# Designs tried in a protein design run: designed miniproteins, single chains, continued (4). Part 85

Each design is a single chain, and the fold is of that chain. pLDDT is the mean over its residues in the fold that is shown.

## One batch from the design tools (miniprotein)

Design m15130
Fold by ESMFold2-Fast:
Structure m15130 (fold): chain A 66 residues (1-66)
Amino acid sequence: TTVTVEGLSSAAGAAAVALTAIGEGGKARVTGGVPATVIAEVPSREAGERVARTGEAAGGKATIED
């Protein structure tokens, strides 16, 4: 499952999304600069939903691809 979170207005928000993906057993890539984009690859849909929730809580827009 791939989760893309766009429009993150802080490095702290981007870090929270990336750490959530890693904690779910996944991988994350952060695009440099602000607003930041995080692209996460996680092992399940449920993990992807948790990453998306973290991204939305951080003020980003999350998109999930199965």
Scores: mean pLDDT 80

Design m15131
Fold by ESMFold2-Fast:
Structure m15131 (fold): chain A 64 residues (1-64)
Amino acid sequence: NAEEYYNKGLELMKKKELEEAKEYFEKAIELDPNYGDAWYNLGLVLKAMKKFDEAEEYFKKSDE
């Protein structure tokens, strides 16, 4: 489910596996587009990857 993908994304983010963390947060959002925490953490991953403009867009979606 969305929560399981989200939790896997968090685990990968702690391990600095940013590309894989991104994929799992994207899967969580695909299953639940209103999963604000997944949008927020996807923004954090993108910021860590220095994709600042994309990160800002995802942070805005986390507030919807």
Scores: mean pLDDT 83

Design m15132
Fold by ESMFold2-Fast:
Structure m15132 (fold): chain A 99 residues (1-99)
Amino acid sequence: NFDEVAKALEELAKKLIKEGKLVEAADVYYLLARGYLAHGEWDKALEYARKARELYIKAGKVQEAIEALRELADLARKLGAEELAARLEAEVEELEREA
């Protein structure tokens, strides 16, 4: 069931990017990151977290990127994904240095 949902969300995100709706596309990639994290697919969760981050930044929404990554890091720690949480926290610190 999640694989079908993930495919539909990936297609939606690509459509939103083509339409210039970068914030909405970032929100979709954030949902994909949360979904993969909940299913123990931590490499995929990191991939989609980074896609969401990139689109938020491209849209000029640096604070939204920071908040999304922090929420994913908190969820990762609660699920025992300590290395993923640390990587996401490091990306937050990098964005805060550049802001």
Scores: mean pLDDT 86

Design m15133
Fold by ESMFold2-Fast:
Structure m15133 (fold): chain A 60 residues (1-60)
Amino acid sequence: SGEQREEEIKQLQRQIKQLEEFKKLLKEKYPDLDPQRQRAADYTLKSIEAQIEALKKKLE
């Protein structure tokens, strides 16, 4: 039913928002991190960005 797609869209939008918020917090903390943690954060940010793009593709 159309209700299933509407719920899927809402769930995808919630997931995107949570990932965007996590990305923002990680970027805000980034300059206070040591170089090892900055490298780990770089990988995490790339992973988050890839997840956001994949979720956005599902909304299309």
Scores: mean pLDDT 86

Design m15134
Fold by ESMFold2-Fast:
Structure m15134 (fold): chain A 60 residues (1-60)
Amino acid sequence: EEEERRKRLLERAKKIYDEVLKAIRDFGSKPEVTEEEMQKLNDLIKKANDEAQRLAEEER
């Protein structure tokens, strides 16, 4: 059933969320951030949102 798929999506999202939180924490400690680092952070946030969106669509 969908339960296994849901669990995999949740695990994936959690891992990406951890990466995002860690990146935000690290960037927050820096008064200046390079453009490349900002792009990487945005990409991680986008990734987390994408996984969350997949979960939402699956539950619809």
Scores: mean pLDDT 72

Design m15135
Fold by ESMFold2-Fast:
Structure m15135 (fold): chain A 67 residues (1-67)
Amino acid sequence: AAEEAKKREEKARENFIKNLKKAIENSEGELKEAFEKVLKEVEEKGLKAEEIFELSSKALEEVLAKK
């Protein structure tokens, strides 16, 4: 049912946000700033769980690629 899918999505989104906050606490410098920027985008745009994961992964790759 659509309602069950929506509830599952919201729970997954919460879990990704919690993981992102933990990543911010465990990171330093540019990586921490990149994850903080992702968290801000998530809060401002209401991103889906999959989009949160993709942005977090891209932020990590971007910081590593710039080095």
Scores: mean pLDDT 77

Design m15136
Fold by ESMFold2-Fast:
Structure m15136 (fold): chain A 55 residues (1-55)
Amino acid sequence: TEEEERRRIEELDRLARELAELQEQYARSENREEIREEIERKAEELQALLRELAR
């Protein structure tokens, strides 16, 4: 449905923005390991959503 598609697209946009911010923080941060783990988690969520949208 349009409602479900809209929610998934909004979630994708949110995750993409969060990943971009985390990547910038990773380049400038002393706590790279913690940021790396967060990036990995967000990337997995993004991949799952992309798989759902591709269907």
Scores: mean pLDDT 77

Design m15137
Fold by ESMFold2-Fast:
Parts: structure tokens; sequence; C-alpha cells
Structure m15137 (fold): chain A 57 residues (1-57)
């Protein structure tokens, strides 16, 4: 991951902490949309979204 990608991931994780399951999923989906706009592959996007969910739990 680039430093920018890592910062986006870390921000999403912090925002997801203490939220409901629905809110955690929404935050992961927001990160996914941002990565798609930057041209990342579906596999990279899925990996990042899953890391948000795993670290927020």
Amino acid sequence: LTPEEQAMLDEAVERAKGKSDEEIIAIANELAARLYKRGYTPQQVAAAANRVIERAL
C-alpha cells in the first residue's frame, strides 16, 4: 500500500470504531468507492474494505 492508501485505510478504521455493523459496512463501502475512483482493482478494493471491517471489530 502507498502512504496515501494507508492513511485512507487508517482513517476509515478510526471512523468505524464503536459504530454499529451497518455503519461499519457503510464506512467500508465509502472507502471502496474512493479507491475505485483512484483506479484500484476490485481485488485491492475488496482487501482494503475487509481490513476496515476486521480492524473495527
Scores: mean pLDDT 78

Design m15138
Fold by ESMFold2-Fast:
Structure m15138 (fold): chain A 102 residues (1-102)
Amino acid sequence: SMEEKAKELLREAAELIVEAAKRIFKKSEDVTRGIGIVLRAIGDELDVELLLKQGKLKEAARLAIETAEWLIKVAEEIGDEEAVELARRALELAREALKLAE
């Protein structure tokens, strides 16, 4: 179903968000900032899963979009092209999930 596809896309987006955050952490000279980025990404992944369990697909998609857009900016600031690509892929999946949830 379109709902099941949207949930799958959002779970994939959340995984890419965490992977991007971990790459940013490895390249960050500011260890405290790097830890904060990873913790926020993991927290947002858990919040997406909670929203999915509650049937709140649009809210889950909007959260994933917001987190991915934030990580793109952070990865660009740090100069991590691979993290930018991961975050951009997460954004694309989350946007597709939002369309399916409408």
Scores: mean pLDDT 90

Design m15139
Fold by ESMFold2-Fast:
Structure m15139 (fold): chain A 70 residues (1-70)
Amino acid sequence: MVSPGLAAAAYEVVKAKNKPITREELKKILGGAVSDEELDALFAEFDKNGDGTITLEDVKKYEDAIKELP
């Protein structure tokens, strides 16, 4: 399952890079401390299109969605 820290890290990386991020890129940026299973779970959560990347639009919707939650 995706840890909150990994989700936050992906959000910050995509926002800072302003481009789609692949599993390979995210794993390299996080120093390889993340397993492939954790990355797969993260992409399943953010990659609603099944494209294999996390986009800036995906992370912006994540940020906006937390404002609507009680």
Scores: mean pLDDT 69

Design m15140
Fold by ESMFold2-Fast:
Structure m15140 (fold): chain A 85 residues (1-85)
Amino acid sequence: EAELKAEAARLIAEAAAAGAKALVAGLKADGKPLSDEVIKAILEAAKAAGLRVIVVSEDPESLSDEVKALADAVVSSIEEARKVL
């Protein structure tokens, strides 16, 4: 899990350096829900890289307050994410 956090942070920094301006984050990896710790680390890395953060969750109310605070927008679908980009 710590390894996944470090890799995600590195990839986000590389994407930002390559000109990415926003992160649209789905809260699953390999079909498995991500832990709050992993989600928080990914969102913090995106914010540190200067990216706008949009979280897509089928159940936005299940997200922790810390995750909600790090997100610029929380939406229930990719279609809603496109509207707030």
Scores: mean pLDDT 66

Design m15141
Fold by ESMFold2-Fast:
Structure m15141 (fold): chain A 97 residues (1-97)
Amino acid sequence: MSPVEELLQRILEVASEAEKIADLEQQIEAAVVQIAAASLLTALRRNPELADKVSPEVLEEVEKLIEKAEEAVKKGDVEEAIRYLREAVRLLREATE
């Protein structure tokens, strides 16, 4: 599995954990992040060359955002968790063109 696919899978897992502690409106926002990450993962599986466009610097930044999101979930801060995950997906999407 590519590093990009592994990061997208981690984004999906953290978003799912955030959804479990979210109110109804926050559950919708978490679902939007999950749909975006799943869509990008599907695109990467169909065109693996897209993963080659993601620089090591972008991978490191995305890892840091996922770690911040995981910490936010542990603190019960769903809004911050969703914000970090949304930024992580945005960086990965922009890096793939």
Scores: mean pLDDT 87

Design m15142
Fold by ESMFold2-Fast:
Structure m15142 (fold): chain A 72 residues (1-72)
Amino acid sequence: MVEEAIRLARAALDAAEAGDLARAQELDERALALLREIAATDPEAAMEAQREIARLAEERRAALEAAVAAAE
């Protein structure tokens, strides 16, 4: 379940990178719904999943910002 939430979040980042913002939002909402279910039964696992998702998002953001800076 935790791995599935992370997988959905990663798929959302991939969709956003491809320019499919509607799909990215849908996948993010599904990941959040799953994280809420995890948090209801295992809040520690939910926090760990949220940290990994945040790390993935930061990594993608840093790569994008570096690419934009290089293009200037």
Scores: mean pLDDT 79

Design m15143
Fold by ESMFold2-Fast:
Structure m15143 (fold): chain A 58 residues (1-58)
Amino acid sequence: RLAEAEELAREAERLEREGDYEGAVRKAKRVADLFPDNELAWKVVEGVAKRYGVEVPE
């Protein structure tokens, strides 16, 4: 799961650089879902979503 989380995090960074903020938030949410007890991962997802006006999907 660590390798999967790292790949998803890299994809989120690439999407954010490309201006696909909704896609970036979706990928970051996947990382947070893999580590639900990691409060920092969830706060990053919420921060990006709020900054760009994107809803966090369930």
Scores: mean pLDDT 71

Design m15144
Fold by ESMFold2-Fast:
Structure m15144 (fold): chain A 59 residues (1-59)
Amino acid sequence: MELYQAIKDVPVNSPAVLGFKVGDILEVLKRYSDGNMIARNLKTGKTGLVGEDLVEKIE
């Protein structure tokens, strides 16, 4: 399992974008060549788009 930790708060702005808070753990499901990824927030169970600039790899 590949885990990232949120380093910024992201409010829920659309159903396509994943919302999270600093310290939330995200499981990466798919990566795109442009640096975006689909991830699941393990705290909320929701999935959506995440920019790699908003998270850091922990596992």
Scores: mean pLDDT 78

Design m15145
Fold by ESMFold2-Fast:
Structure m15145 (fold): chain A 79 residues (1-79)
Amino acid sequence: LEESREKHREELVKAARELIEEAKKLTEEYLKTGDKKLEVEAVSLAVAAEILAAESGDEELLEEAKKAAKEMDEKIKKA
């Protein structure tokens, strides 16, 4: 039971981290191309990452996701 719970949390953590990285990548592409579709996709992935991080119960990861979303928003506003 505990092993199954830990594995599930690890999967959520991995998924959240992957979404954070993809959101950052799409944000950088948006800054280079000006493609508003990339902005929408990046924001959607950042929100999904925050939800998965919260569901995992990893407070540090949730803080990382929120920080990444804030940095992304600041970069988009400067563009």
Scores: mean pLDDT 81

Design m15146
Fold by ESMFold2-Fast:
Structure m15146 (fold): chain A 83 residues (1-83)
Amino acid sequence: MTVEVLRADAETLIAATDEYVELAERLPELDESRRAAVASALRLLAALGLQLAEELEESDPELARRVREAAERIRAALARAEA
């Protein structure tokens, strides 16, 4: 991928982070099937965020830090909802 595409993807994930965190916090309110699907999707989004941070580390360390923080927030919200 080009660096420009990686930056756009990272900025998109960062912009949506609060919505993903809120969705993770609502997992206990969902039925079992829906909860499993949403939790899986959020885990994939968090993993993507961490991968974007790794790939941007040299080119844009500040954006890499921000997208890593976003991914970590999603992971933390998922961990809390699963407790």
Scores: mean pLDDT 84

Design m15147
Fold by ESMFold2-Fast:
Structure m15147 (fold): chain A 64 residues (1-64)
Amino acid sequence: LEEVQRLMREVARMVDEAIEAGREELAKTGDKEKAREAMRKKMEELLPEHRKKVEEIRKEAEEK
């Protein structure tokens, strides 16, 4: 139960970071397509890190 909440928070954090990357790119270039690509690249970059974090959370819950 608590593990599920942690996983949901990690997903929310990833989405927030992707949105921020896109918003920052839009502010710099004014190009919506570049902003969209920045968000996509950020998500692709964060996916492996989130998978690692999910694994850590699972191990923490299991080893306790």
Scores: mean pLDDT 75

Design m15148
Fold by ESMFold2-Fast:
Structure m15148 (fold): chain A 69 residues (1-69)
Amino acid sequence: SAMEERRRKIERALENLKKQYGLSDEVAEEIKRLVLEGGSVEEIARVLVEKGGMPETVARAAAHELRKA
């Protein structure tokens, strides 16, 4: 289904963020929940910066990609 495809795309993007930036499983789960619940790019980027330790510019770009999935 479209919902299952979207979930898999989000999960793949989060696996890439874990590999590239050392994102924890806990933070990845929080981001996945936010994206699926319709959280804003601002909210997603904030969690990636504050809890994921990602630079603001990178976090914002990642948040946009997660929202498009």
Scores: mean pLDDT 85

Design m15149
Fold by ESMFold2-Fast:
Parts: structure tokens; C-alpha cells; sequence
Structure m15149 (fold): chain A 56 residues (1-56)
């Protein structure tokens, strides 16, 4: 949904992407090697979910 922001961070804690498009987030994860963190934020910026994911 458009009211959820997706944030992808690398292992060093650098933000690679902020987007409302889940396809763009998945493409970034698939293209980036190593362990990544995916955060889901609501419209107020509150963390709804945090997941560790494996990149490319």
C-alpha cells in the first residue's frame, strides 16, 4: 500500500533505498550482495516490521 515506506539498508547500516514500491525494494535486494535489512515504516515513520534478508 502507498502508505507504507520500504527502507533497504546494507550491512554497514547505509540506506540503499527508500521507496513505496515493493517491486523496487525487491529488485534492490536481488541486486545487492550480502546481508541486508528491510524495514517497513507506516505513514508516521513508525517501524511496522524489520527483517534481515540475503541479497544477491
Amino acid sequence: PADVTLVVRDAAGEVLLRTTDPVAAQETIAATPGPLTLLLLDAAGEVLSESEVEGA
Scores: mean pLDDT 78

Design m15150
Fold by ESMFold2-Fast:
Structure m15150 (fold): chain A 70 residues (1-70)
Amino acid sequence: VNMEEALKKAKELAKSNIRKMEDGDQLVVTGKTSDGTKFTATISVLEKGKRVRITVEFEDGSSVEEEFEV
C-alpha cells in the first residue's frame, strides 16, 4: 500500500480547495494509487486557509491521518 502517494494526492487536493472551504468543512475524495490500491481521503478544515486534517482509508482496512499547515 502506497500511503505516501495517497497522502500526497490528498494534500494537493486540499491546497487547491482550501480557499473555497470554511472552518469545519469536509471534502471526501476517492482515488487509486499507482499499484492499484483504492483509497478514500477525508479532508477536514481545522482553521480556514491555514490548517487541515487528512484521513486516508485504504481498501485493505489500513488508515493514516495527518494534520498540516496550508
Scores: mean pLDDT 77

Design m15151
Fold by ESMFold2-Fast:
Structure m15151 (fold): chain A 55 residues (1-55)
Amino acid sequence: SSEEIRRRVERVEGEIADLRAQVERLRESDPETAAELQRGVDLLEGERARLQAEL
């Protein structure tokens, strides 16, 4: 249902926000971990785009 998809979008958006905050915190002190987390953000942004396309 559209409501289930919207809830999944909200969850994914929350995960993106959390990972982006971690990337910014680690960017200078631990750039390797920050790069790994950024790849996670990129994957979640792709998932969000797919879910939004179903709406």
Scores: mean pLDDT 88

Design m15152
Fold by ESMFold2-Fast:
Structure m15152 (fold): chain A 62 residues (1-62)
Amino acid sequence: MKEELLELIGKHSNEDSVKALEELIKNPTEENIERLEGAAYSVKEVDPEIAKLLEEVVEELK
């Protein structure tokens, strides 16, 4: 799931965005998990596939 999410974001965003997401996933603090949840909510209407993968990554980090 993490690999699939990073691949999709890499296809639709720049390298800096991918690195920022990797950093949040590598350091799964409560604050970083909350930020990932917020990101999933924000993109849900625009990119539901990315939102779903973000939600799945959040569940794996809990």
Scores: mean pLDDT 71

Design m15153
Fold by ESMFold2-Fast:
Structure m15153 (fold): chain A 79 residues (1-79)
Amino acid sequence: SKEEVLELIDKIIELLREAGREEAAKIAERLKEEVEKTTDTEEILEKLAQARVEIGALLDPALADKVGALFEEARRLLL
């Protein structure tokens, strides 16, 4: 559900803030606002995919893997 996707985005934001990755956390916060306003599932999937790439580029591989797993969980909820 959209509610469960938003919960996963909140978890991503929390992990990024705990890791001191403020720029990446801001991207995730913007993603949350956009997902809250979007009703089309395909648009949500596109927004998740774009944010994952942008956030991943700002992170070390270990943190990118952990955050990427949460993005994959969110994607699976919409399929």
Scores: mean pLDDT 87

Design m15154
Fold by ESMFold2-Fast:
Structure m15154 (fold): chain A 79 residues (1-79)
Amino acid sequence: MEEVEELRRRADELIRELRRRAAEEEDPEVRALLERAVEEAARLVTQAEKAETLEEQIRLLEEAIRLLEEARREAERLR
């Protein structure tokens, strides 16, 4: 339970960070990349909340975090 709560908090923090970064971004390609990542990650977090097993919740949250971190790195590379 604690692990799921920690992963959810991390995912929420990254979503908030990337949303803020997207709002400040003037490059439409980079903005679209960040917005798409946030949208997909939010969807994964919602799926994790509905997941029946702890293992599935962890997997979905880890996938959301990975996606957000990849988008952050790619956006940084493009600037």
Scores: mean pLDDT 84

Design m15155
Fold by ESMFold2-Fast:
Structure m15155 (fold): chain A 64 residues (1-64)
Amino acid sequence: MIEKMAEKAVETASSPDLFEAEIGLALARMVLGIAKSAGDEEAVKIAEEAVREAERRVEALREK
């Protein structure tokens, strides 16, 4: 479940539209918050990877 939510967040952050990409990053951060609240170390790791990937995509768009 967390993997699917993280995947959708990264997919949204992959948008060429900066606003959509920022929404994807916000979703990734929300998924990380949920994983931390659940206390699931494996879910937190997956969510942290999603946040890092979403941040990279948003920064790449901002550098243009």
Scores: mean pLDDT 80

Design m15156
Fold by ESMFold2-Fast:
Structure m15156 (fold): chain A 86 residues (1-86)
Amino acid sequence: LRERALKALREAIEAVKKSDSPEAVRQGVIFQLEQAIEALEAGDYRKALQYVETALRILKNSSKPDEKAIKKVEEARRLIEELLAA
């Protein structure tokens, strides 16, 4: 589970980098997702979830929401929620 969540976070970062979202939005989201990776590696699943939810909020509140990036971040959130429930 943790390895799959880490992979999903890395895939989400790549999707955000390739998105047509404004640069400030991309930078903010990538920062939050990188913090989520650090929290997840430290075993702090609740903090990782908070960072992913913040990233998702930034993406959805963008002037041009990227659906592919949102889907990848939501996949990472779901996997972290599964880790928290275990």
Scores: mean pLDDT 81

Design m15157
Fold by ESMFold2-Fast:
Structure m15157 (fold): chain A 136 residues (1-136)
Amino acid sequence: DKEERQRKLEEAQQKLAEADAEYQKALADFEEYAKELGKLVGEEYYDELLELLRSTLQQAEQSGVHQATEILDQGLSDLTSLIEKATKEGIEKSKTEEEKERIKKIGDNAIESAGRLADAALERLAYQAEIEGLKE
């Protein structure tokens, strides 16, 4: 009844808040790794990565939960390909093993943060839909 619905609403709101916190953290992590990669390999990679990320997230949010998975999967694939290209170029131009390992680590961290961000974006959409359903 009304009490059970209220408890489910509060639980969904708490899960949305947790997903939003992870989304903000993953976004900040990605922007920092993209910036570090841009400094090492080229500023154009930073600009392209942020544009692709923002476009993907905006399109996913506008599409609704059922289409968001495909949009985020494609965007994550495109982001991963661009990061791998930048990482490879940086490694090939590097003169020391230490610099190569640093670039590889930044690239790996950027890919991981993009994956976390895509997951958090999907969770946010799912919990938003659940909350709207519980209000009616």
Scores: mean pLDDT 87

Design m15158
Fold by ESMFold2-Fast:
Structure m15158 (fold): chain A 65 residues (1-65)
Amino acid sequence: SMEELQERAAEKLEKKGITVEELEKLLELVEEGKLEEAKKYLMEKYGLSEEEATALVERLKKLVE
């Protein structure tokens, strides 16, 4: 499910030691509508799959709305 993908994505970010500054950068990209840049950043830096990155970006969109 989407929720399970979001939880898995969050666990990968925690394991890789995401900082508050990195999370703020992701929120800024999402808020600016740079969703593909946010997905690529998550995939490249934290090793998320495309599905996990998409699920997390959708969750972040809800936080900034």
Scores: mean pLDDT 81

Design m15159
Fold by ESMFold2-Fast:
Structure m15159 (fold): chain A 64 residues (1-64)
Amino acid sequence: EKEEIVAELEAEGYRIDTSDFTPEELRLIKRIIERLKAVPPQDSVDARGAANAAAIKEAREELK
């Protein structure tokens, strides 16, 4: 449900306007955030960037 996803994201500090996004887009945003939160601390900026990119790709693939 669109409103529940937005409320969950806002509880975590993300502000989202529901009128600008479809439910599918909100689900993707939530998945990306969940994956980014699961990325462990990295020793370098480059390693963190690569891990974040992989997490985003994984989240997108889960919606296919």
Scores: mean pLDDT 66

Design m15160
Fold by ESMFold2-Fast:
Structure m15160 (fold): chain A 65 residues (1-65)
Amino acid sequence: SLLEALQKLTSEEAKELAKELGISPEQLDRLLVALALGYSQREAARIAGVSQRTASRARRYVLSL
């Protein structure tokens, strides 16, 4: 599940993912929390202040862990 994948994400991996996506670690945190709470990719992207494409990329990365 997404929640289990998030528990495996270290602070170091989160920083690297944020850099790869071109967003701040704070934006990534807001995005992942919104997705874990069941918000759609569109709403999670809005909450985090990122593009929907960035939200989709982040979800795919986390689910591949």
Scores: mean pLDDT 80

Design m15161
Fold by ESMFold2-Fast:
Structure m15161 (fold): chain A 81 residues (1-81)
Amino acid sequence: SLSEEEIEAIVNMLEHAYYLAQQGRLDEARAVVAQLFSRYSEAEVRAAVERYLAMHPDMSEAGRAALREALAHALALHREL
């Protein structure tokens, strides 16, 4: 099972990759995603996002949607690697 520290690290990497992609820095975004999935499976990354959302029940709907979109973008980039 993932620790709280690992969950935070996964979420931070997802948000960082999404930020890089939004800046047009797609090669750097792909590098972050490749690093993430070299350490964790897709199932573990999905579970980390769900556990993070459960740990932050008062998170705004916009914040929850943004994190889910960051996850979707990372999964799409991973499938291109």
Scores: mean pLDDT 88

Design m15162
Fold by ESMFold2-Fast:
Structure m15162 (fold): chain A 81 residues (1-81)
Amino acid sequence: AAAERKALGRAYIDGLSEGIVLAHKEGLSPEEAAERMREEAEKQGLPEDQIEAYSKGARDGAELYRNILRGIERAEELNKK
């Protein structure tokens, strides 16, 4: 059954996109983004697997955004001593 895999994949991708936006626009940490998306998925009554996929996606998205920012800051530090 590919239906469960498709649902989880979609939830993860949606979570990833939202996590990036939350980190960029609201400055949320990966943990904060994960909790925000978990809460929203729980309010919608989604299955636990989909809730976890949204939460993980949001965490990964926020982490990706923070890693990009950290990389920029690191590059700036290397050019300014």
Scores: mean pLDDT 81

Design m15163
Fold by ESMFold2-Fast:
Structure m15163 (fold): chain A 68 residues (1-68)
Amino acid sequence: MYEEIGKKYPDLSDTEREIVLLLALMGEATAAQIAKALGLSQSTVSRHLKKLEEKGIVERVGNRYRLA
């Protein structure tokens, strides 16, 4: 999973790859849930989610995010 994500999206940071892997395991999650799971601040996670959404890797569904 992690290696497959890195292979498909080689320009992702380690934190962004962790977010993608977590969303693959959970299906959908809020920024707050991701922050708690990864031990990061919600602002840090929100910034990375915005970057992933701009790349078309993640989509927003209401207050939750999932893999596109």
Scores: mean pLDDT 78

Design m15164
Fold by ESMFold2-Fast:
Structure m15164 (fold): chain A 103 residues (1-103)
Amino acid sequence: MESEARLEELEAGLSEEQRELMRRVREELLAEFERLVAEVGVPEAMGRFVERAIALLEEAAALPDEGRRQAVVIGVTRAINELLPRAARLQAEAGLLDPRALA
């Protein structure tokens, strides 16, 4: 909740256009992850998600507008916060989380 409150505070400083960019970045990353899970499975989907997130952050670093850079960072952070619990659940359901691998 504290992390969510912090993200909401940062979003409150964004313009409507910047909030729209943040929302699109989050939705794009979530949609691509769902597609990749169906195509290549959870472990490879996670790897490709990280590569895409890095590419988006590198692209954002080239933007002259600080608010647009912040919008991308917040969008990526929100996608990560939503994806990690889902990825863990999907790995467990697929039998990819083996307790013996942790022993």
Scores: mean pLDDT 76

Design m15165
Fold by ESMFold2-Fast:
Structure m15165 (fold): chain A 77 residues (1-77)
Amino acid sequence: SEAEKKAEEKFEEAKKKFEENLKKYGEIPEEFKEALEALEEATREVLRIEALGKPESEIEKLGEKYLPKAEEFEKLL
């Protein structure tokens, strides 16, 4: 579908930016990698929900699910 194609395009852009940041930071600890992977997955899901026109409540549910991982990531910064 058109919405799925949009989500995939946005995800590829986010992935590219993530890879550029990875190269910029150089050596990344394992804990940092795991937190970044969780945030990348959350970003992909948000973009899919938006592209599919699903209600904001689905984004809120993802926020609650990934909030602990986002907090762990912030502690690593």
Scores: mean pLDDT 64

Design m15166
Fold by ESMFold2-Fast:
Structure m15166 (fold): chain A 84 residues (1-84)
Amino acid sequence: MENLRRQEELRRKMEEAREELLERNREMVEGVIESASLAVKGLGYYTKALMDPSEKEDLELGDEYLEESRRVEEETRRRVEERE
């Protein structure tokens, strides 16, 4: 009856692997949504700066949001890669 024990061990390993994949997918999806939201905000400020070039702050805010979007993307990628 060793086949039942092997099947049980394999099932546990498969369940652990599935949980790990689901956690990585969730973390990636959340990071992608956050990064995209920041990028949209940055582009919005760039659009404002294009419409009114006298507002230097709009250009600076656009740069800040796009930079934050990149940081969130990099951080999400790093967390996914470092997960066990």
Scores: mean pLDDT 76

